Designed miniproteins, single chains, continued (4). Designs and how they scored, part 15

Each design is a single chain, and the fold is of that chain. pLDDT is the mean over its residues in the fold that is shown.

## One batch from the design tools (miniprotein)

Design m12486
Fold by ESMFold2-Fast:
Structure m12486 (fold): chain A 106 residues (1-106)
Amino acid sequence: SSQVERLIEALKNNDIDKISEILGPMSESGDEAIAILYNLYRIATGEADLNTLLTAEEVTVEHLEILGTDEGLKEVAEKLETLSLEKLEEALKASLERNGRKYIPQ
């Protein structure tokens, strides 16, 4: 299974450990992982493209409100499922690279 499929499953199950394996730690700042997840959400909602990706420094507390709840993580997963796997993998790779992290295909 792809990293994107694993990410969607983890979001649906509120599996923070699995999300952290893919995006990075979310326990204290988690800013890079949160920025990556928020970029994916914004691409899925049509508010962003691969040229308008945010870095951790550009994400505010107000932007992260949806990610603070189990319901918010599930909504993110549902929005991500509206995109093709090819587009999601491209978006995940770009968002990881924009935030200084490498995409490792499995």
Scores: mean pLDDT 75

Design m12487
Fold by ESMFold2-Fast:
Structure m12487 (fold): chain A 80 residues (1-80)
Amino acid sequence: MLILEIKLPDGSVVKVEVEEGETVKEVLEKIKEKLPEEYIPGIDALKDQLEKDEGSDTKIDETSLIILEENVEYYLKKYG
């Protein structure tokens, strides 16, 4: 079990439990369940971008989790 820590634009932190081998798409759906509604457009924009880049089916490990955290935080700042 891995823990994804997302820093929101308001300075709060959301933690999401992730199983090794879950896809980026599955993890983004878990993140959407934990986030305030105002941040959902940012997650949807990231999902659209990752689908275009064929990254949505990438399986999560410790390294890809860090990259996903950075991408989520970027999209929340850009669209939130």
Scores: mean pLDDT 79

Design m12488
Fold by ESMFold2-Fast:
Structure m12488 (fold): chain A 81 residues (1-81)
Amino acid sequence: SKEELLKKGKEIAEKKGLNEDTARRLGVSYELLSLLAYYQELVKEKKFDEARKAWEMILEEARREGVTLPQLLAARRYIES
């Protein structure tokens, strides 16, 4: 579920030192940043089908929150380290 993905994403974000201040600087919500962290973990684990579904969910959330694609992609690049 979305709540389970968000919970996992927040645990990953916390482990990586990503917080609400990081999200604000990147122009995204902490929820979106957390989902991006979860997406990156799926890519790292080579779970590409699950990663694709997570990315579709991230795009829907970004659109709902008024986060632009350039802002979203910049946030994704920040956590791809």
Scores: mean pLDDT 86

Design m12489
Fold by ESMFold2-Fast:
Structure m12489 (fold): chain A 92 residues (1-92)
Amino acid sequence: SEEYIKKLEEASKKAIEVAQRARDALGPAAEPFLKEVQEFATLLINAVKAASDDPELAKKVAEFGIKQLEEFTKKAEDLYRAGVAARRAAAA
């Protein structure tokens, strides 16, 4: 359903934005994490689209996906904080 795709796209955008900030703070070490978040977001959107004729299944997939994207967002925030701390330590 379009509503669940929209909610999932919004959650995906937030997760990817925070993962990009983490990559910018931590450098190339965070690139695989950013890629994982991007690939997972794409997979979830495609899964909801594939379930478009089953509204209950689409809802369950979207709810699961949003929860996982929120966990990725939290991990990205932790990585961003670690990257900022590492840069500050290196700056003397």
Scores: mean pLDDT 83

Design m12490
Fold by ESMFold2-Fast:
Structure m12490 (fold): chain A 81 residues (1-81)
Amino acid sequence: SAAAQEAKREAVLERLAREAGVPVELLRRALARDEAAIARAVREENPALLQAAAAGDGGVPREEIVEAARRIERRIEEALK
């Protein structure tokens, strides 16, 4: 279900944030606002959408948001195999 996948995504996010040394609450806040846009931009490899989503005035560095989104997508894909 979508709810179960979102819960799994959040668990992966918490673990990846801890491993990367990124504040999980700040990362969750930024991703919650722009999660769909960031995930879509990463999958489509659309730099304009990535730039717009990551630049969303959130105080989290763009590079950290992009890298976190890529790691989350990769881990979710692996977990769903």
Scores: mean pLDDT 57

Design m12491
Fold by ESMFold2-Fast:
Structure m12491 (fold): chain A 85 residues (1-85)
Amino acid sequence: MVREKAEELRRRGEEKREAWQAWLAEEQARVEATYPGSMTPEQEEELAEEVKIKMTELLFDKPEVSKEEADEFFEELERISKELE
């Protein structure tokens, strides 16, 4: 079960790669406009949170994902990874 879930997530990631890359390009343009010189560590952390949320939205075809839902998803990924070891 855990292995099958990990394989399903990998497959979804591959299928959503194009959409993810398109969003990442738009986000890069937004970041460049908002932080033209450089980002602080705090701003980088905020961006990382946005990335986690968007990745979760794309993987599960959810129109809206909360930070808590994204965090839970990544915690589950960590548990799956640990279980497979």
Scores: mean pLDDT 72

Design m12492
Fold by ESMFold2-Fast:
Structure m12492 (fold): chain A 85 residues (1-85)
Amino acid sequence: SRERVFRETEGAAWGARAALEAFERLEPEIPEEKRGEILAKAIGAGMAIGARAAAEHDPEEARRLAREESERYVRELVEEARREA
């Protein structure tokens, strides 16, 4: 339905925003050569996480999950990048 597409799109925006904000906080810990790659992965994952949360939960819970799961995913990406450095 169009209403579902709207909710999923809004969720994707919440996830992308949370991922970007988490990336910005952790950027100093990321090797310069990997920053673009990690940012792209973070935004893409945030969009997917947020869209899924919005599809499965009420708006308040979806927003919380989009933020928490996106932040966790970005932390994992940064930790992995640091281990490879």
Scores: mean pLDDT 86

Design m12493
Fold by ESMFold2-Fast:
Structure m12493 (fold): chain A 89 residues (1-89)
Amino acid sequence: HMSFTVGDLNNVLNDPSVKLIILLPPGYERYIVEKDENNEVKKYLDIGGGILSDILRERFPESFIKTPKIPVFYPKSLEDAKKIIEKYF
C-alpha cells in the first residue's frame, strides 16, 4: 500500500521527534528497497527471520542501519500494534 525508500527510513531514524517504530506482521508489509523511474525493487517481509536491516545491507551496504536508536516493535497482530500505539500516544 505505502512505498518506503531508504532515504525515508534514514530520515525517520535520524529524526529526534520520532518516539517509536511499529512494523506490521510478516506478510502485511512490502518494502520498495530501491525505486527508479524505470524499475522498482520490492522486498517482502514474509518470514519472521527477515528484517529490514538485512534487506538494506544486501542492497545498500553503505547505507546499512546497524541499530535503530528509536525502539522498534514487531507485533504479531494488528491488535497488538494498536495496543502499543495506545500505550505511547
Scores: mean pLDDT 48

Design m12494
Fold by ESMFold2-Fast:
Structure m12494 (fold): chain A 66 residues (1-66)
Amino acid sequence: GAEEILARIRELLSTVPSLSEAEIERILELIRQGNGEGAGALAAVRGASPEQMAQLGVLIKEYAKQ
């Protein structure tokens, strides 16, 4: 369900050492609001790798189908 996908996104974002807990919560809130583009932009600006960004994009699309 949606909550399981959000938990997977949280786990992925926790692997980005430059993201604080507050920034992770902000990204998750953007995803809940349907702002996947804003969520991706924030993660990228804060230093998510291309591999992390690809994985995040897949999970955001999966969440949007819920």
Scores: mean pLDDT 87

Design m12495
Fold by ESMFold2-Fast:
Structure m12495 (fold): chain A 90 residues (1-90)
Amino acid sequence: GKVEAAIKGLEGLLETIKNGLKGPLSDEEKEQLQKLKDKVEEIIKNTKSVEEAIKGYEELLELVKSMKENSISNSLKESVESGLNNLKKL
């Protein structure tokens, strides 16, 4: 279902973040990615409906937009925007 697809998308984001954290990053960039990782894990744990998934993706998009611009944050922004758009297309 849509909720299952949303959770799978969030799990994909989580793997991207985990892989990013293994790379050469500044302490600030690592802190920002860790906060994003924690937020994705929270959303996965709490998402039980499409409406909750949409809210979670919107909160995640605001968080990723506030991050220092780099290839990882830009890739994550695109993935979050794509996931949110797919959820809004009923």
Scores: mean pLDDT 80

Design m12496
Fold by ESMFold2-Fast:
Structure m12496 (fold): chain A 81 residues (1-81)
Amino acid sequence: SVEELLERAEELIERLRELRERSTNPSWQAYLDDLIEGLERKIEELKENPSEKTKERLERFLDGVEEIAEVVERIVEHEEA
Protein backbone atom coordinates (compact mmCIF):
# COMPACT_ATOMS: atom_id res chain seq x y z
CA SER A 1 0.00 0.00 0.00
CA VAL A 2 0.99 3.66 -0.31
CA GLU A 3 0.98 3.98 3.50
CA GLU A 4 3.38 1.03 3.89
CA LEU A 5 5.73 2.43 1.23
CA LEU A 6 5.74 5.88 2.87
CA GLU A 7 6.45 4.37 6.31
CA ARG A 8 9.25 2.27 4.82
CA ALA A 9 10.72 5.34 3.09
CA GLU A 10 10.58 7.52 6.24
CA GLU A 11 12.26 4.75 8.28
CA LEU A 12 15.00 4.41 5.65
CA ILE A 13 15.62 8.19 5.56
CA GLU A 14 16.13 8.18 9.35
CA ARG A 15 18.47 5.17 9.06
CA LEU A 16 20.50 6.91 6.33
CA ARG A 17 20.75 10.11 8.40
CA GLU A 18 22.07 8.12 11.37
CA LEU A 19 24.63 6.36 9.14
CA ARG A 20 25.74 9.72 7.71
CA GLU A 21 26.34 11.11 11.23
CA ARG A 22 28.31 7.99 12.23
CA SER A 23 30.40 7.86 9.04
CA THR A 24 33.79 9.60 8.85
CA ASN A 25 34.12 8.96 5.09
CA PRO A 26 33.23 12.14 3.11
CA SER A 27 32.47 10.13 -0.06
CA TRP A 28 29.93 7.97 1.80
CA GLN A 29 28.47 11.06 3.51
CA ALA A 30 27.95 12.74 0.11
CA TYR A 31 26.45 9.57 -1.38
CA LEU A 32 24.08 9.13 1.57
CA ASP A 33 22.99 12.78 1.24
CA ASP A 34 22.16 12.13 -2.43
CA LEU A 35 20.15 9.02 -1.51
CA ILE A 36 18.19 10.92 1.15
CA GLU A 37 17.38 13.69 -1.35
CA GLY A 38 16.32 11.09 -3.94
CA LEU A 39 14.01 9.37 -1.43
CA GLU A 40 12.44 12.68 -0.33
CA ARG A 41 11.81 13.59 -3.99
CA LYS A 42 10.16 10.22 -4.77
CA ILE A 43 8.01 10.43 -1.63
CA GLU A 44 6.80 13.87 -2.76
CA GLU A 45 6.07 12.56 -6.28
CA LEU A 46 4.00 9.68 -4.88
CA LYS A 47 2.05 12.04 -2.57
CA GLU A 48 1.34 14.54 -5.40
CA ASN A 49 0.62 11.98 -8.15
CA PRO A 50 -0.25 8.55 -6.71
CA SER A 51 -0.22 5.91 -9.47
CA GLU A 52 1.08 2.36 -10.06
CA LYS A 53 4.15 3.84 -11.79
CA THR A 54 5.05 6.23 -8.94
CA LYS A 55 4.50 3.38 -6.42
CA GLU A 56 6.74 1.02 -8.44
CA ARG A 57 9.43 3.71 -8.81
CA LEU A 58 9.55 4.36 -5.06
CA GLU A 59 9.48 0.60 -4.30
CA ARG A 60 12.41 -0.13 -6.66
CA PHE A 61 14.39 2.80 -5.28
CA LEU A 62 13.68 1.64 -1.70
CA ASP A 63 14.89 -1.89 -2.50
CA GLY A 64 18.18 -0.60 -3.89
CA VAL A 65 18.78 1.97 -1.16
CA GLU A 66 18.00 -0.56 1.61
CA GLU A 67 20.68 -2.87 0.18
CA ILE A 68 23.18 0.02 0.11
CA ALA A 69 22.25 0.98 3.69
CA GLU A 70 22.99 -2.58 4.90
CA VAL A 71 26.45 -2.46 3.29
CA VAL A 72 27.27 0.99 4.72
CA GLU A 73 25.91 0.01 8.16
CA ARG A 74 28.18 -3.06 8.22
CA ILE A 75 31.20 -0.92 7.27
CA VAL A 76 30.41 1.71 9.94
CA GLU A 77 29.83 -0.97 12.62
CA HIS A 78 33.20 -2.56 11.76
CA GLU A 79 34.98 0.84 11.94
CA GLU A 80 33.37 1.52 15.36
CA ALA A 81 34.50 -1.83 16.79
Scores: mean pLDDT 83

Design m12497
Fold by ESMFold2-Fast:
Structure m12497 (fold): chain A 55 residues (1-55)
Amino acid sequence: AKVTATLNEDGTVTLEASGPVTVTLTDGKKLEVKGTLTLKASDIESISGEVTVTV
């Protein structure tokens, strides 16, 4: 699935997923994202799938 990652000025990232996508956090936890999720940019280790970055 495609994911659009928008970097926010407050240090968060808004992820918009077109389908289920797995986000791996720096503490090793995995989140399944469907739709929109906002996380701290520093907490994100990796994202499965095709990622498009918007600033």
Scores: mean pLDDT 78

Design m12498
Fold by ESMFold2-Fast:
Structure m12498 (fold): chain A 80 residues (1-80)
Amino acid sequence: SMADELKEKILKKLDEIEALIAQAKATGDPALVEKARKLYEEAKKLYKEAAPLLSAIDHASLAVRLAGLEFEIELVERKI
């Protein structure tokens, strides 16, 4: 379904953001932080679009992951 496709796109972006944050922490490369922030904003947009189509559990799970990644990006941005 369209909802499943949007969910898969969001999950892929979240995985990419996690990888970029890990690399940024290891290298101190500000370009990786910028890329993580950009992907986060894209994932957040997709989440808002998909939210009315998602099951309650998927909605909650994605919201928690997004909140955690926002926190991690802010920490890395302050360090680098």
Scores: mean pLDDT 87

Design m12499
Fold by ESMFold2-Fast:
Structure m12499 (fold): chain A 85 residues (1-85)
Amino acid sequence: MEEERKSLQAEIDELNARIDRVEALLKKLGIDDPEVREHIERARKAVEQARKALENGDLDAARQHISEARKHLEEALKRIAEILN
């Protein structure tokens, strides 16, 4: 349980850091795309839900929300790549 909790906390922290860097990149490049914005917002909400689930001891819910956050971040990055092409 504690090792799993530590691993999930590390994933949450990494996702938050990655989202912060993507937002900084968008500001630097002047990208204001609604699809990118929507995916970033959904990723942020999923990370917050994962953190709350982890605090409540619901490791399965935390994993589910981490997966959702990762998917939205991936979709945002794909869209950014399309814009920069």
Scores: mean pLDDT 87

Design m12500
Fold by ESMFold2-Fast:
Parts: structure tokens; C-alpha cells; sequence
Structure m12500 (fold): chain A 89 residues (1-89)
């Protein structure tokens, strides 16, 4: 069953909050990778095409996984854009 837009939004917010509070770089990286994996799973299961903007944000997150402030900023952008895409689908 497709999770609701509200459930996806809440899940991503919880992960972002955890990343913001986490001091361990490895744990922050694992949290970010987990969130990205969930996004891929949702897109694939529902045959929703990944927007170029979301793909770019995912690549930027992977490149900046060791920069906490930038990672949080990029994750917040990813949450907003992904939730917008789900609402339009």
C-alpha cells in the first residue's frame, strides 16, 4: 500500500531531525542513505519517474554526507521537492 503523503513527509522530517541532533558522522551518513533508499522504494513501487531536480539533490546529498549543515539543508530541500512531487502524482 502506498504510504500517505503525510506519512512520507513525517518520516522525512523525523530523519532530518535525527541528522540535525547527531554528532557521529557515520550515523548521519547512514540516516541520509536510509532516507534516500526509502525515496527510491516509493518511486519504484508506484512507477513514479524521478524528477531531475530530486535526482540532483540525491547526488548532492551523497557528495556532502560529511558536512552536517549542508546535509541538513539538502535533506530539507529533498523533503520539500519529494512531497511536492507526490502531491502532483
Amino acid sequence: MLPTVEEVDKLLQQVIDQIEQETDITIRGLLAISAISEIYTVLRQHKIEMSPEIDKLIKQIQANIDDKEKLVQLMRQLRRKFVEQLKQS
Scores: mean pLDDT 81

Design m12501
Fold by ESMFold2-Fast:
Structure m12501 (fold): chain A 88 residues (1-88)
Amino acid sequence: VGEVVIPAGTKLTAEDMGKFDKNKEYEITVEINGKKYHLKVSGNMPGGNLNPVTLEGEVKVSYLRNFIPLGTVVAEDVKIVGEVTEGG
């Protein structure tokens, strides 16, 4: 239940550098106002070494279904492709 807005300029860092599906999915953690959120993203993340990815714009996430719309652009070539989980 609820919503979070991830502000533009937020740096995203991966917790695990692996492929979860066929589109180079990465699990990343973002911290917003002291809360940690785990996101799945796909796209042109740097291979091998995951540098922090900076968001190009704001991303609104809904927790009503724990879903993020597939194809939401969060950086240059990076999209959110999975559900958001609160860290805890």
Scores: mean pLDDT 49

Design m12502
Fold by ESMFold2-Fast:
Structure m12502 (fold): chain A 107 residues (1-107)
Amino acid sequence: SAREAALARAAELLRGVIGAFEAMAEAARAAGDAETVALLDEARARVEAALAHLEATGDLEAALREVEALAARLRAAAERTGNPLLAAAAQLLEEVARELRRLIEEL
């Protein structure tokens, strides 16, 4: 169904974010940037929780709200620090939020 396809796509997007944030956190660790590691690890944990909730409930709107909140948090951190990894992380979440909104609007 259209709903099953949307849920599968949303879960795929969130899994992609988790993998990207793990790679970004590894790069930050190699650079000795403990603050960026902590922010990315917190963000990854929140995306993992959002994915678990999505898989349990099918609540796409809840997933979108969490992704948007996290995007805003990482954007603020990127602007404060000038860190390109945090800017990339925020941009990825902003792109995922746009795709999730599209999936919701097409149901």
Scores: mean pLDDT 92

Design m12503
Fold by ESMFold2-Fast:
Structure m12503 (fold): chain A 82 residues (1-82)
Amino acid sequence: MKKLGEEKVEEVRKALDEAGVPEEKKEQILEDVRKAGETGDELILEAATLSAKGVALYFAGKHEEARELFARARELAEEAAA
């Protein structure tokens, strides 16, 4: 019951907060992760989580690592859509 999505939202919130992501963008990203969790699809949830962590890394100045997470998130989202 929503447990997996809720755990991922908490992980993402912490990462975004530590990276200093603006509140407006942070809320938008957290909503995306929550919505992904509501689908019950593990690939969709993981893709949203990796994308959100990528944004946190980007704001922390780790642009190369952020790029890798965005690429992986895209691959998982495409797998879920197939």
Scores: mean pLDDT 79

Design m12504
Fold by ESMFold2-Fast:
Structure m12504 (fold): chain A 96 residues (1-96)
Amino acid sequence: SIKEKQIELLERIRRTAEEMRGLEPEEARELAYRMAEELSQEILAFIKEQNPNTPQEEIDAAQAKIPVIAQEVAENVEELVAALPAIEEEIEKLRK
């Protein structure tokens, strides 16, 4: 379900942010980049599965933006870690 997928994605963000807390800054940025890239790929795959008629051109355009999104996330790791309580609260709200 969409709700289950949202919980899955948020749990992955939460786990990654928790792991980043224990890493050196360079390693945290690398992990954040990989997470953002992987999650973006999974979101695109999920969109295609839920909406099979999505034009390939739209998927290709979204695919091309993934490195930019991943780099932005990697440059803002401190804000991602600071967002942990809000992420945990959102997961709990979705579980209800």
Scores: mean pLDDT 84

Design m12505
Fold by ESMFold2-Fast:
Structure m12505 (fold): chain A 64 residues (1-64)
Amino acid sequence: SIEEAAKRAAEGAAAGDLGAAAEGAQSVINHGLSPEEAGKKAREAGLALGSERAALVAQGLGNA
């Protein structure tokens, strides 16, 4: 799902695993969201993890 892909992007970013973060972000985009919308979903997942840094990194990957 979009939420699972966004969560994977945020978890990868929090762990410093940029490959996993990028795969999650790309999966969100592949669900038909624009890069901007994908970035918002990734940010929401990062904030749910309690990591502002993870939210920012995931959002940047989703917006690229």
Scores: mean pLDDT 68

Design m12506
Fold by ESMFold2-Fast:
Structure m12506 (fold): chain A 93 residues (1-93)
Amino acid sequence: SEKEALAQFVEDFEGALEEVKKNPELLVPFTTQAIGQVELLKKLLPPKYHPALDEVIALLQKAKELAEQGKYEEAFKELERALALLKELLKSL
């Protein structure tokens, strides 16, 4: 189901985020991979979910840009916002 697919993605994202918090040098590859995964979800999921997924992509892109500048604390703040939005999307299902 759509809810199960989103729930699995959120679980994977949250777990990976905990690892990246311990190794901030992994932020750029992590955000790059996460952006690609959300773009694939957008192609598979109904248009009604696209606005929330686009907002997640924008937050991930901002986190990547901050990480490339060495602004790790600000990058994590944007990733926490992305995670919160993904969890909110799951509750709406």
Scores: mean pLDDT 87

Design m12507
Fold by ESMFold2-Fast:
Structure m12507 (fold): chain A 79 residues (1-79)
Amino acid sequence: AETEALEKISRLVAGAVAAETDPQKRAELTRLGLKAVGSFAKGDYDKAIEYLKKALEVATSPEAQRLLKEALDIVESMK
């Protein structure tokens, strides 16, 4: 279940990065996304939520925002 959630969150974050067209914002989303996924993998759901919320503030693409919100909902459900 946690391994399946990690895979799903990783796919959602990767999709959000791919959906962002601004190279500078894409780089920041990549950084925050890696921190969120890494925190989740360590069982630090509070930190994962924090980084996903920061990523959502950076995202300007509606698709990126949708995917990040789905990832956030999954992490919050695991807490």
Scores: mean pLDDT 85

Design m12508
Fold by ESMFold2-Fast:
Structure m12508 (fold): chain A 55 residues (1-55)
Amino acid sequence: SLEELVAEFGGRLIRVGDRAYAVVPPEKAEELLEKLREMGYDARLVGPNVVAVKL
């Protein structure tokens, strides 16, 4: 699940409507972004430690 993947990166997933925000350590944000995109998610870095995902 997205929650499990984000937890592997030391973070937490926050769901808001049709979107989710993954809050991770800054050093893990880019790695998580790449992984989500590889999995086919519409994901974008919206802060140094926040990745936004369209569900």
Scores: mean pLDDT 85

Design m12509
Fold by ESMFold2-Fast:
Structure m12509 (fold): chain A 58 residues (1-58)
Amino acid sequence: MSREEAVAALDSPDELTRLTAVGVLGTQGLDGVEPLQRALSDPSPRVRAAARHVLGTL
């Protein structure tokens, strides 16, 4: 999954797809920070927790 695909996947109605996108964006270093910050506002607490964890490793 490319960075562009991962950013698009954050808009998916499927929670598992958005979780996968958060993981991929975490591999992009600083280029992943902005879309990961958007994921902190996700309606799913699981997706928000994953985004916080990934951002904490960057």
Scores: mean pLDDT 79

Design m12510
Fold by ESMFold2-Fast:
Structure m12510 (fold): chain A 59 residues (1-59)
Amino acid sequence: LAEKAAKAAEKAAKEGDGAGAATATYNSGISPQDARAAGEAARKGDAEKAGELAEKGAK
């Protein structure tokens, strides 16, 4: 679960898709706050941080 969310968030971040990163994270069962944080990191182009936040939220 965490690994799947992290991969999806990183992919969306590399594409500059903050909304996609947040949606992928949320659909993986991660809290809205953690999904939002991952989406914000993705919007800034920080793929590593987006993936890390998604993985952390899934734990």
Scores: mean pLDDT 71

Design m12511
Fold by ESMFold2-Fast:
Structure m12511 (fold): chain A 104 residues (1-104)
Amino acid sequence: SLPGETPGHPSPEAALDAFLEALRRQGVVDDEEVEELRRLAEEALNSPQAATRQLRRRVGDRTLLLTLFHGEDAEAKTASFAAVLLDADGRAVGLLTAASYQER
């Protein structure tokens, strides 16, 4: 079964922690890669404007597409993180995990 998105994380940082922990538990990232992804997500979350970061990592014959989004709409803040596994043709073959935060 595919892990669904878990809405209602109490902060962007909590959503990021849940996302990275799920990837680590699935064995798709190691501790060094977790620290690199955390650094890149922190840059996006600390941006004064909406920011999207997409990262590609090769996992065997597949590509792991990581999408990190930080948005700010007036007083509302959002963050979402998704990890999708792509085949050799660039087709999505699985959602590995997702986590999000939305203020209000």
Scores: mean pLDDT 70

Design m12512
Fold by ESMFold2-Fast:
Structure m12512 (fold): chain A 111 residues (1-111)
Amino acid sequence: MSAEERLRRAIELARRALEAAERGDVEGAARYVEEAAREVAKAALTLEDVTRGIGLALRAIGIAIDARLAAKRGDVEGVRRAAEEVLRLAAELAELLGDEELAREAREALE
């Protein structure tokens, strides 16, 4: 799976997380955020700039942790924010990969 394919999957999963959060399914939303963050982290680790890739992967891990902690508190708004953070990180990574259309797709999912 290419980095671009992983980011497209992450955007789809983050959209599902936002839909789950809107329904009040906090646990479902957190699981989707965790899966999206995992795909972003894997894509980040394919970057030729290894230091930047590690930094982005750590940010993705942090978002997954925030989503899980929010879910444990029943904080639907916290899980929604984590899903939005994954989309912003996916857009940033898509831009670094030179995929402007994928970056736009991630940003449009925020609106």
Scores: mean pLDDT 89

Design m12513
Fold by ESMFold2-Fast:
Structure m12513 (fold): chain A 89 residues (1-89)
Amino acid sequence: MTAEDMGKLAIKELPPAAEELRKRGDEELAKILEEAKKKLEEGLKKGDEEEILKTLIELLAKLMKIGAGKSEEEVQKAVKKFEENLKKA
């Protein structure tokens, strides 16, 4: 799977994950997912695979760090779904 393919999958998965987080009251985490989607869309428009991959890694790191203090279950759900899509053959 290319970084472009990974970015396209993330763009499809991030909005429903952000909506789920908002529904549970995690506005800050939802905004992080929305910012990542915006950066991924920009990277895809420019064809910048390196920026796409960097954005995906930064998103994963932010979710792991910020989730430790608030809603581990929701953060783990979002991270797991993201990782599962990245590992898809």
Scores: mean pLDDT 71

Design m12514
Fold by ESMFold2-Fast:
Structure m12514 (fold): chain A 54 residues (1-54)
Amino acid sequence: SNIEELLAEALASKDPLEVDITIGVLQIKAAVFGNPKEIEEAIKQLEAHRETLL
């Protein structure tokens, strides 16, 4: 899975719904792969980005 690509696309988005969908996809990937820190940090960055959209 290309976590970097998903993160970059969501960070470029101005739509909080698109960001939320990407966070959900990353949460599923984290659960499947045993919560790797790379995915946890990506989710954290997207949560911070979502806060700036409202």
Scores: mean pLDDT 82

Design m12515
Fold by ESMFold2-Fast:
Parts: sequence; structure tokens; C-alpha cells
Structure m12515 (fold): chain A 80 residues (1-80)
Amino acid sequence: GEEAAEKIAEAVEELKKKSESLTDEHVEAGKKKALELAKKGDYSGLASMGYAVADAGEELKDKEAAKLGEEAAEIGEKLA
């Protein structure tokens, strides 16, 4: 669970580098949410968040963020 949360954290930091609409507060909220989901064992929630970040990465043409989000989603699905 924690590995998926860490990958989501890295992905949202990458998204912020390519999107001025993402604030530091949005990044911190995303990281906190991912960590809370991991601690609660809400692995389907982690997978959903990973897919959402991967989709955002593709929309912004951020291949690294898309890859990290997809990897987090796969880990979440495996644990669910």
C-alpha cells in the first residue's frame, strides 16, 4: 500500500511541474489522501487515484506522471 502512495506522491509532484493550475496545497492534499488510503487498506481507492493521476499525466503529455500513476494503480489492484 505504501509503495502505491509514494508513486502517487511522485506523480502529483511531476504534474505540478507541467501545470500552473496545480498548487502546493493540491499536491500536499493528494499526497495526504494517498497515504490515508494506504493506512486504511483502501486499495481500490489507491488504484482509482493512480488511474486518475495517470489520465492527468496523459492529458498534460507528462509521460513520467502517467507511468507513475499507472504503476500505483496496478499495485492498488493487486492488493485489493
Scores: mean pLDDT 79

Design m12516
Fold by ESMFold2-Fast:
Structure m12516 (fold): chain A 92 residues (1-92)
Amino acid sequence: TEEVKEEGRRRVEEDIRAAEELMKKAKEINGDDFEPSAKLVQKSLELAREYMEKGMESEDELEARRLFTLAGASAAMATILSSSTILGGKNK
């Protein structure tokens, strides 16, 4: 359980950091056009943090794994939304 929590937290924190960097880039490139997506990205990052905290509190290895998987999926959603905004925005 300890190792699952340590690895899960590290991976989710890394995914959140990557998503935050892409969000910053999307905001820089698209400005106000990013505003609708920014709210959804922020919600996804909040959800990733909530699942990570629940995973850290869980004493059941299976539940911890499920929660860290959900946290990672939420962080990935933030990354996808930010990347899509960079690609689909006013890039020229």
Scores: mean pLDDT 79

Design m12517
Fold by ESMFold2-Fast:
Structure m12517 (fold): chain A 72 residues (1-72)
Amino acid sequence: SEVLRLVGTALRLIGIQVDIDLGASISTVVRDLQTVTGIELDPATTSKADLRAIVDKQLQAVMDQLRALDAA
């Protein structure tokens, strides 16, 4: 179902947030973000602050989609 797909994506994004806080390498986080969201990032030019901002924005978008489905 669409709900299960979105919940799965949200859980993966939360996992990436935890990995950033636990000190995962930029290259690991970039790879995982690309796998989950399809966003291509250059690890050489992307900071941890940029990665946190991207994850937060993507998680917000997924949560907004889940709320829209609940309202329908």
Scores: mean pLDDT 84

Design m12518
Fold by ESMFold2-Fast:
Structure m12518 (fold): chain A 85 residues (1-85)
Amino acid sequence: SPEELIEELRKLVSELLDLADQFTNPVVKRLLELTAGLGLSVIQAVEIAIRNKDEESLKKYMYMAEMMIELLREKIEYGKKLLES
């Protein structure tokens, strides 16, 4: 459901932002923050499509939300690996 996708995206965005705060390298920190920001933009797009009852935009943004979940998971894994000794 769109609500389940939004909940998953919010959890992953929060995890990625918490991870970004653990980095002192400004390039790595900014890349993680920018990816989290992209996730927030997709959440907003889905919420607007629901509010406007725009079924075509909702289908498009739900697909983008699924792609963003994969990207956020990839960046979280990447950041965790960089913190491993």
Scores: mean pLDDT 88

Design m12519
Fold by ESMFold2-Fast:
Structure m12519 (fold): chain A 63 residues (1-63)
Amino acid sequence: VEELRKKALEAVDSGNEEQALDIVRELAKRGDIEAAQEIADYAVSKGRTELAGKIYRIIIEEA
């Protein structure tokens, strides 16, 4: 979980949207909704509002 979280945050920083979304889907499927929310909040803090919206949508669909 910690490794996936780190990779997702790095993907947000580097603009690798596809990798960030793939990791979020994996976390959501594992039931780690808190980690997925942290990644979405981080994306918002970095001004990546569209990416954050996509992450929140994945969380809602898996919850």
Scores: mean pLDDT 80

Design m12520
Fold by ESMFold2-Fast:
Structure m12520 (fold): chain A 86 residues (1-86)
Amino acid sequence: GDELIRYLREAIRRVRELLREGDYRAAAETGLEALRYALRHSEDKEVILLAIGGILRVMGLMLEGDYRAAAEDGLATLEEILEKLE
């Protein structure tokens, strides 16, 4: 699906921008939303498992208040998902 690839590219760009600005909470929230989107719109088992793992890690880090680590993990997982889809 071109729509999923387009959405993930835009989400990755936005997370990177927010990380550069130091808005770690918004970066983490944006990454989490994009991971949830990938989970809902993918039929690929590998992508689904990456998204589930990413969601759990990002949520865990956010609960600990580590928004920077949450955003960085979310970004890395989104980049890996995009690589699998391309």
Scores: mean pLDDT 91

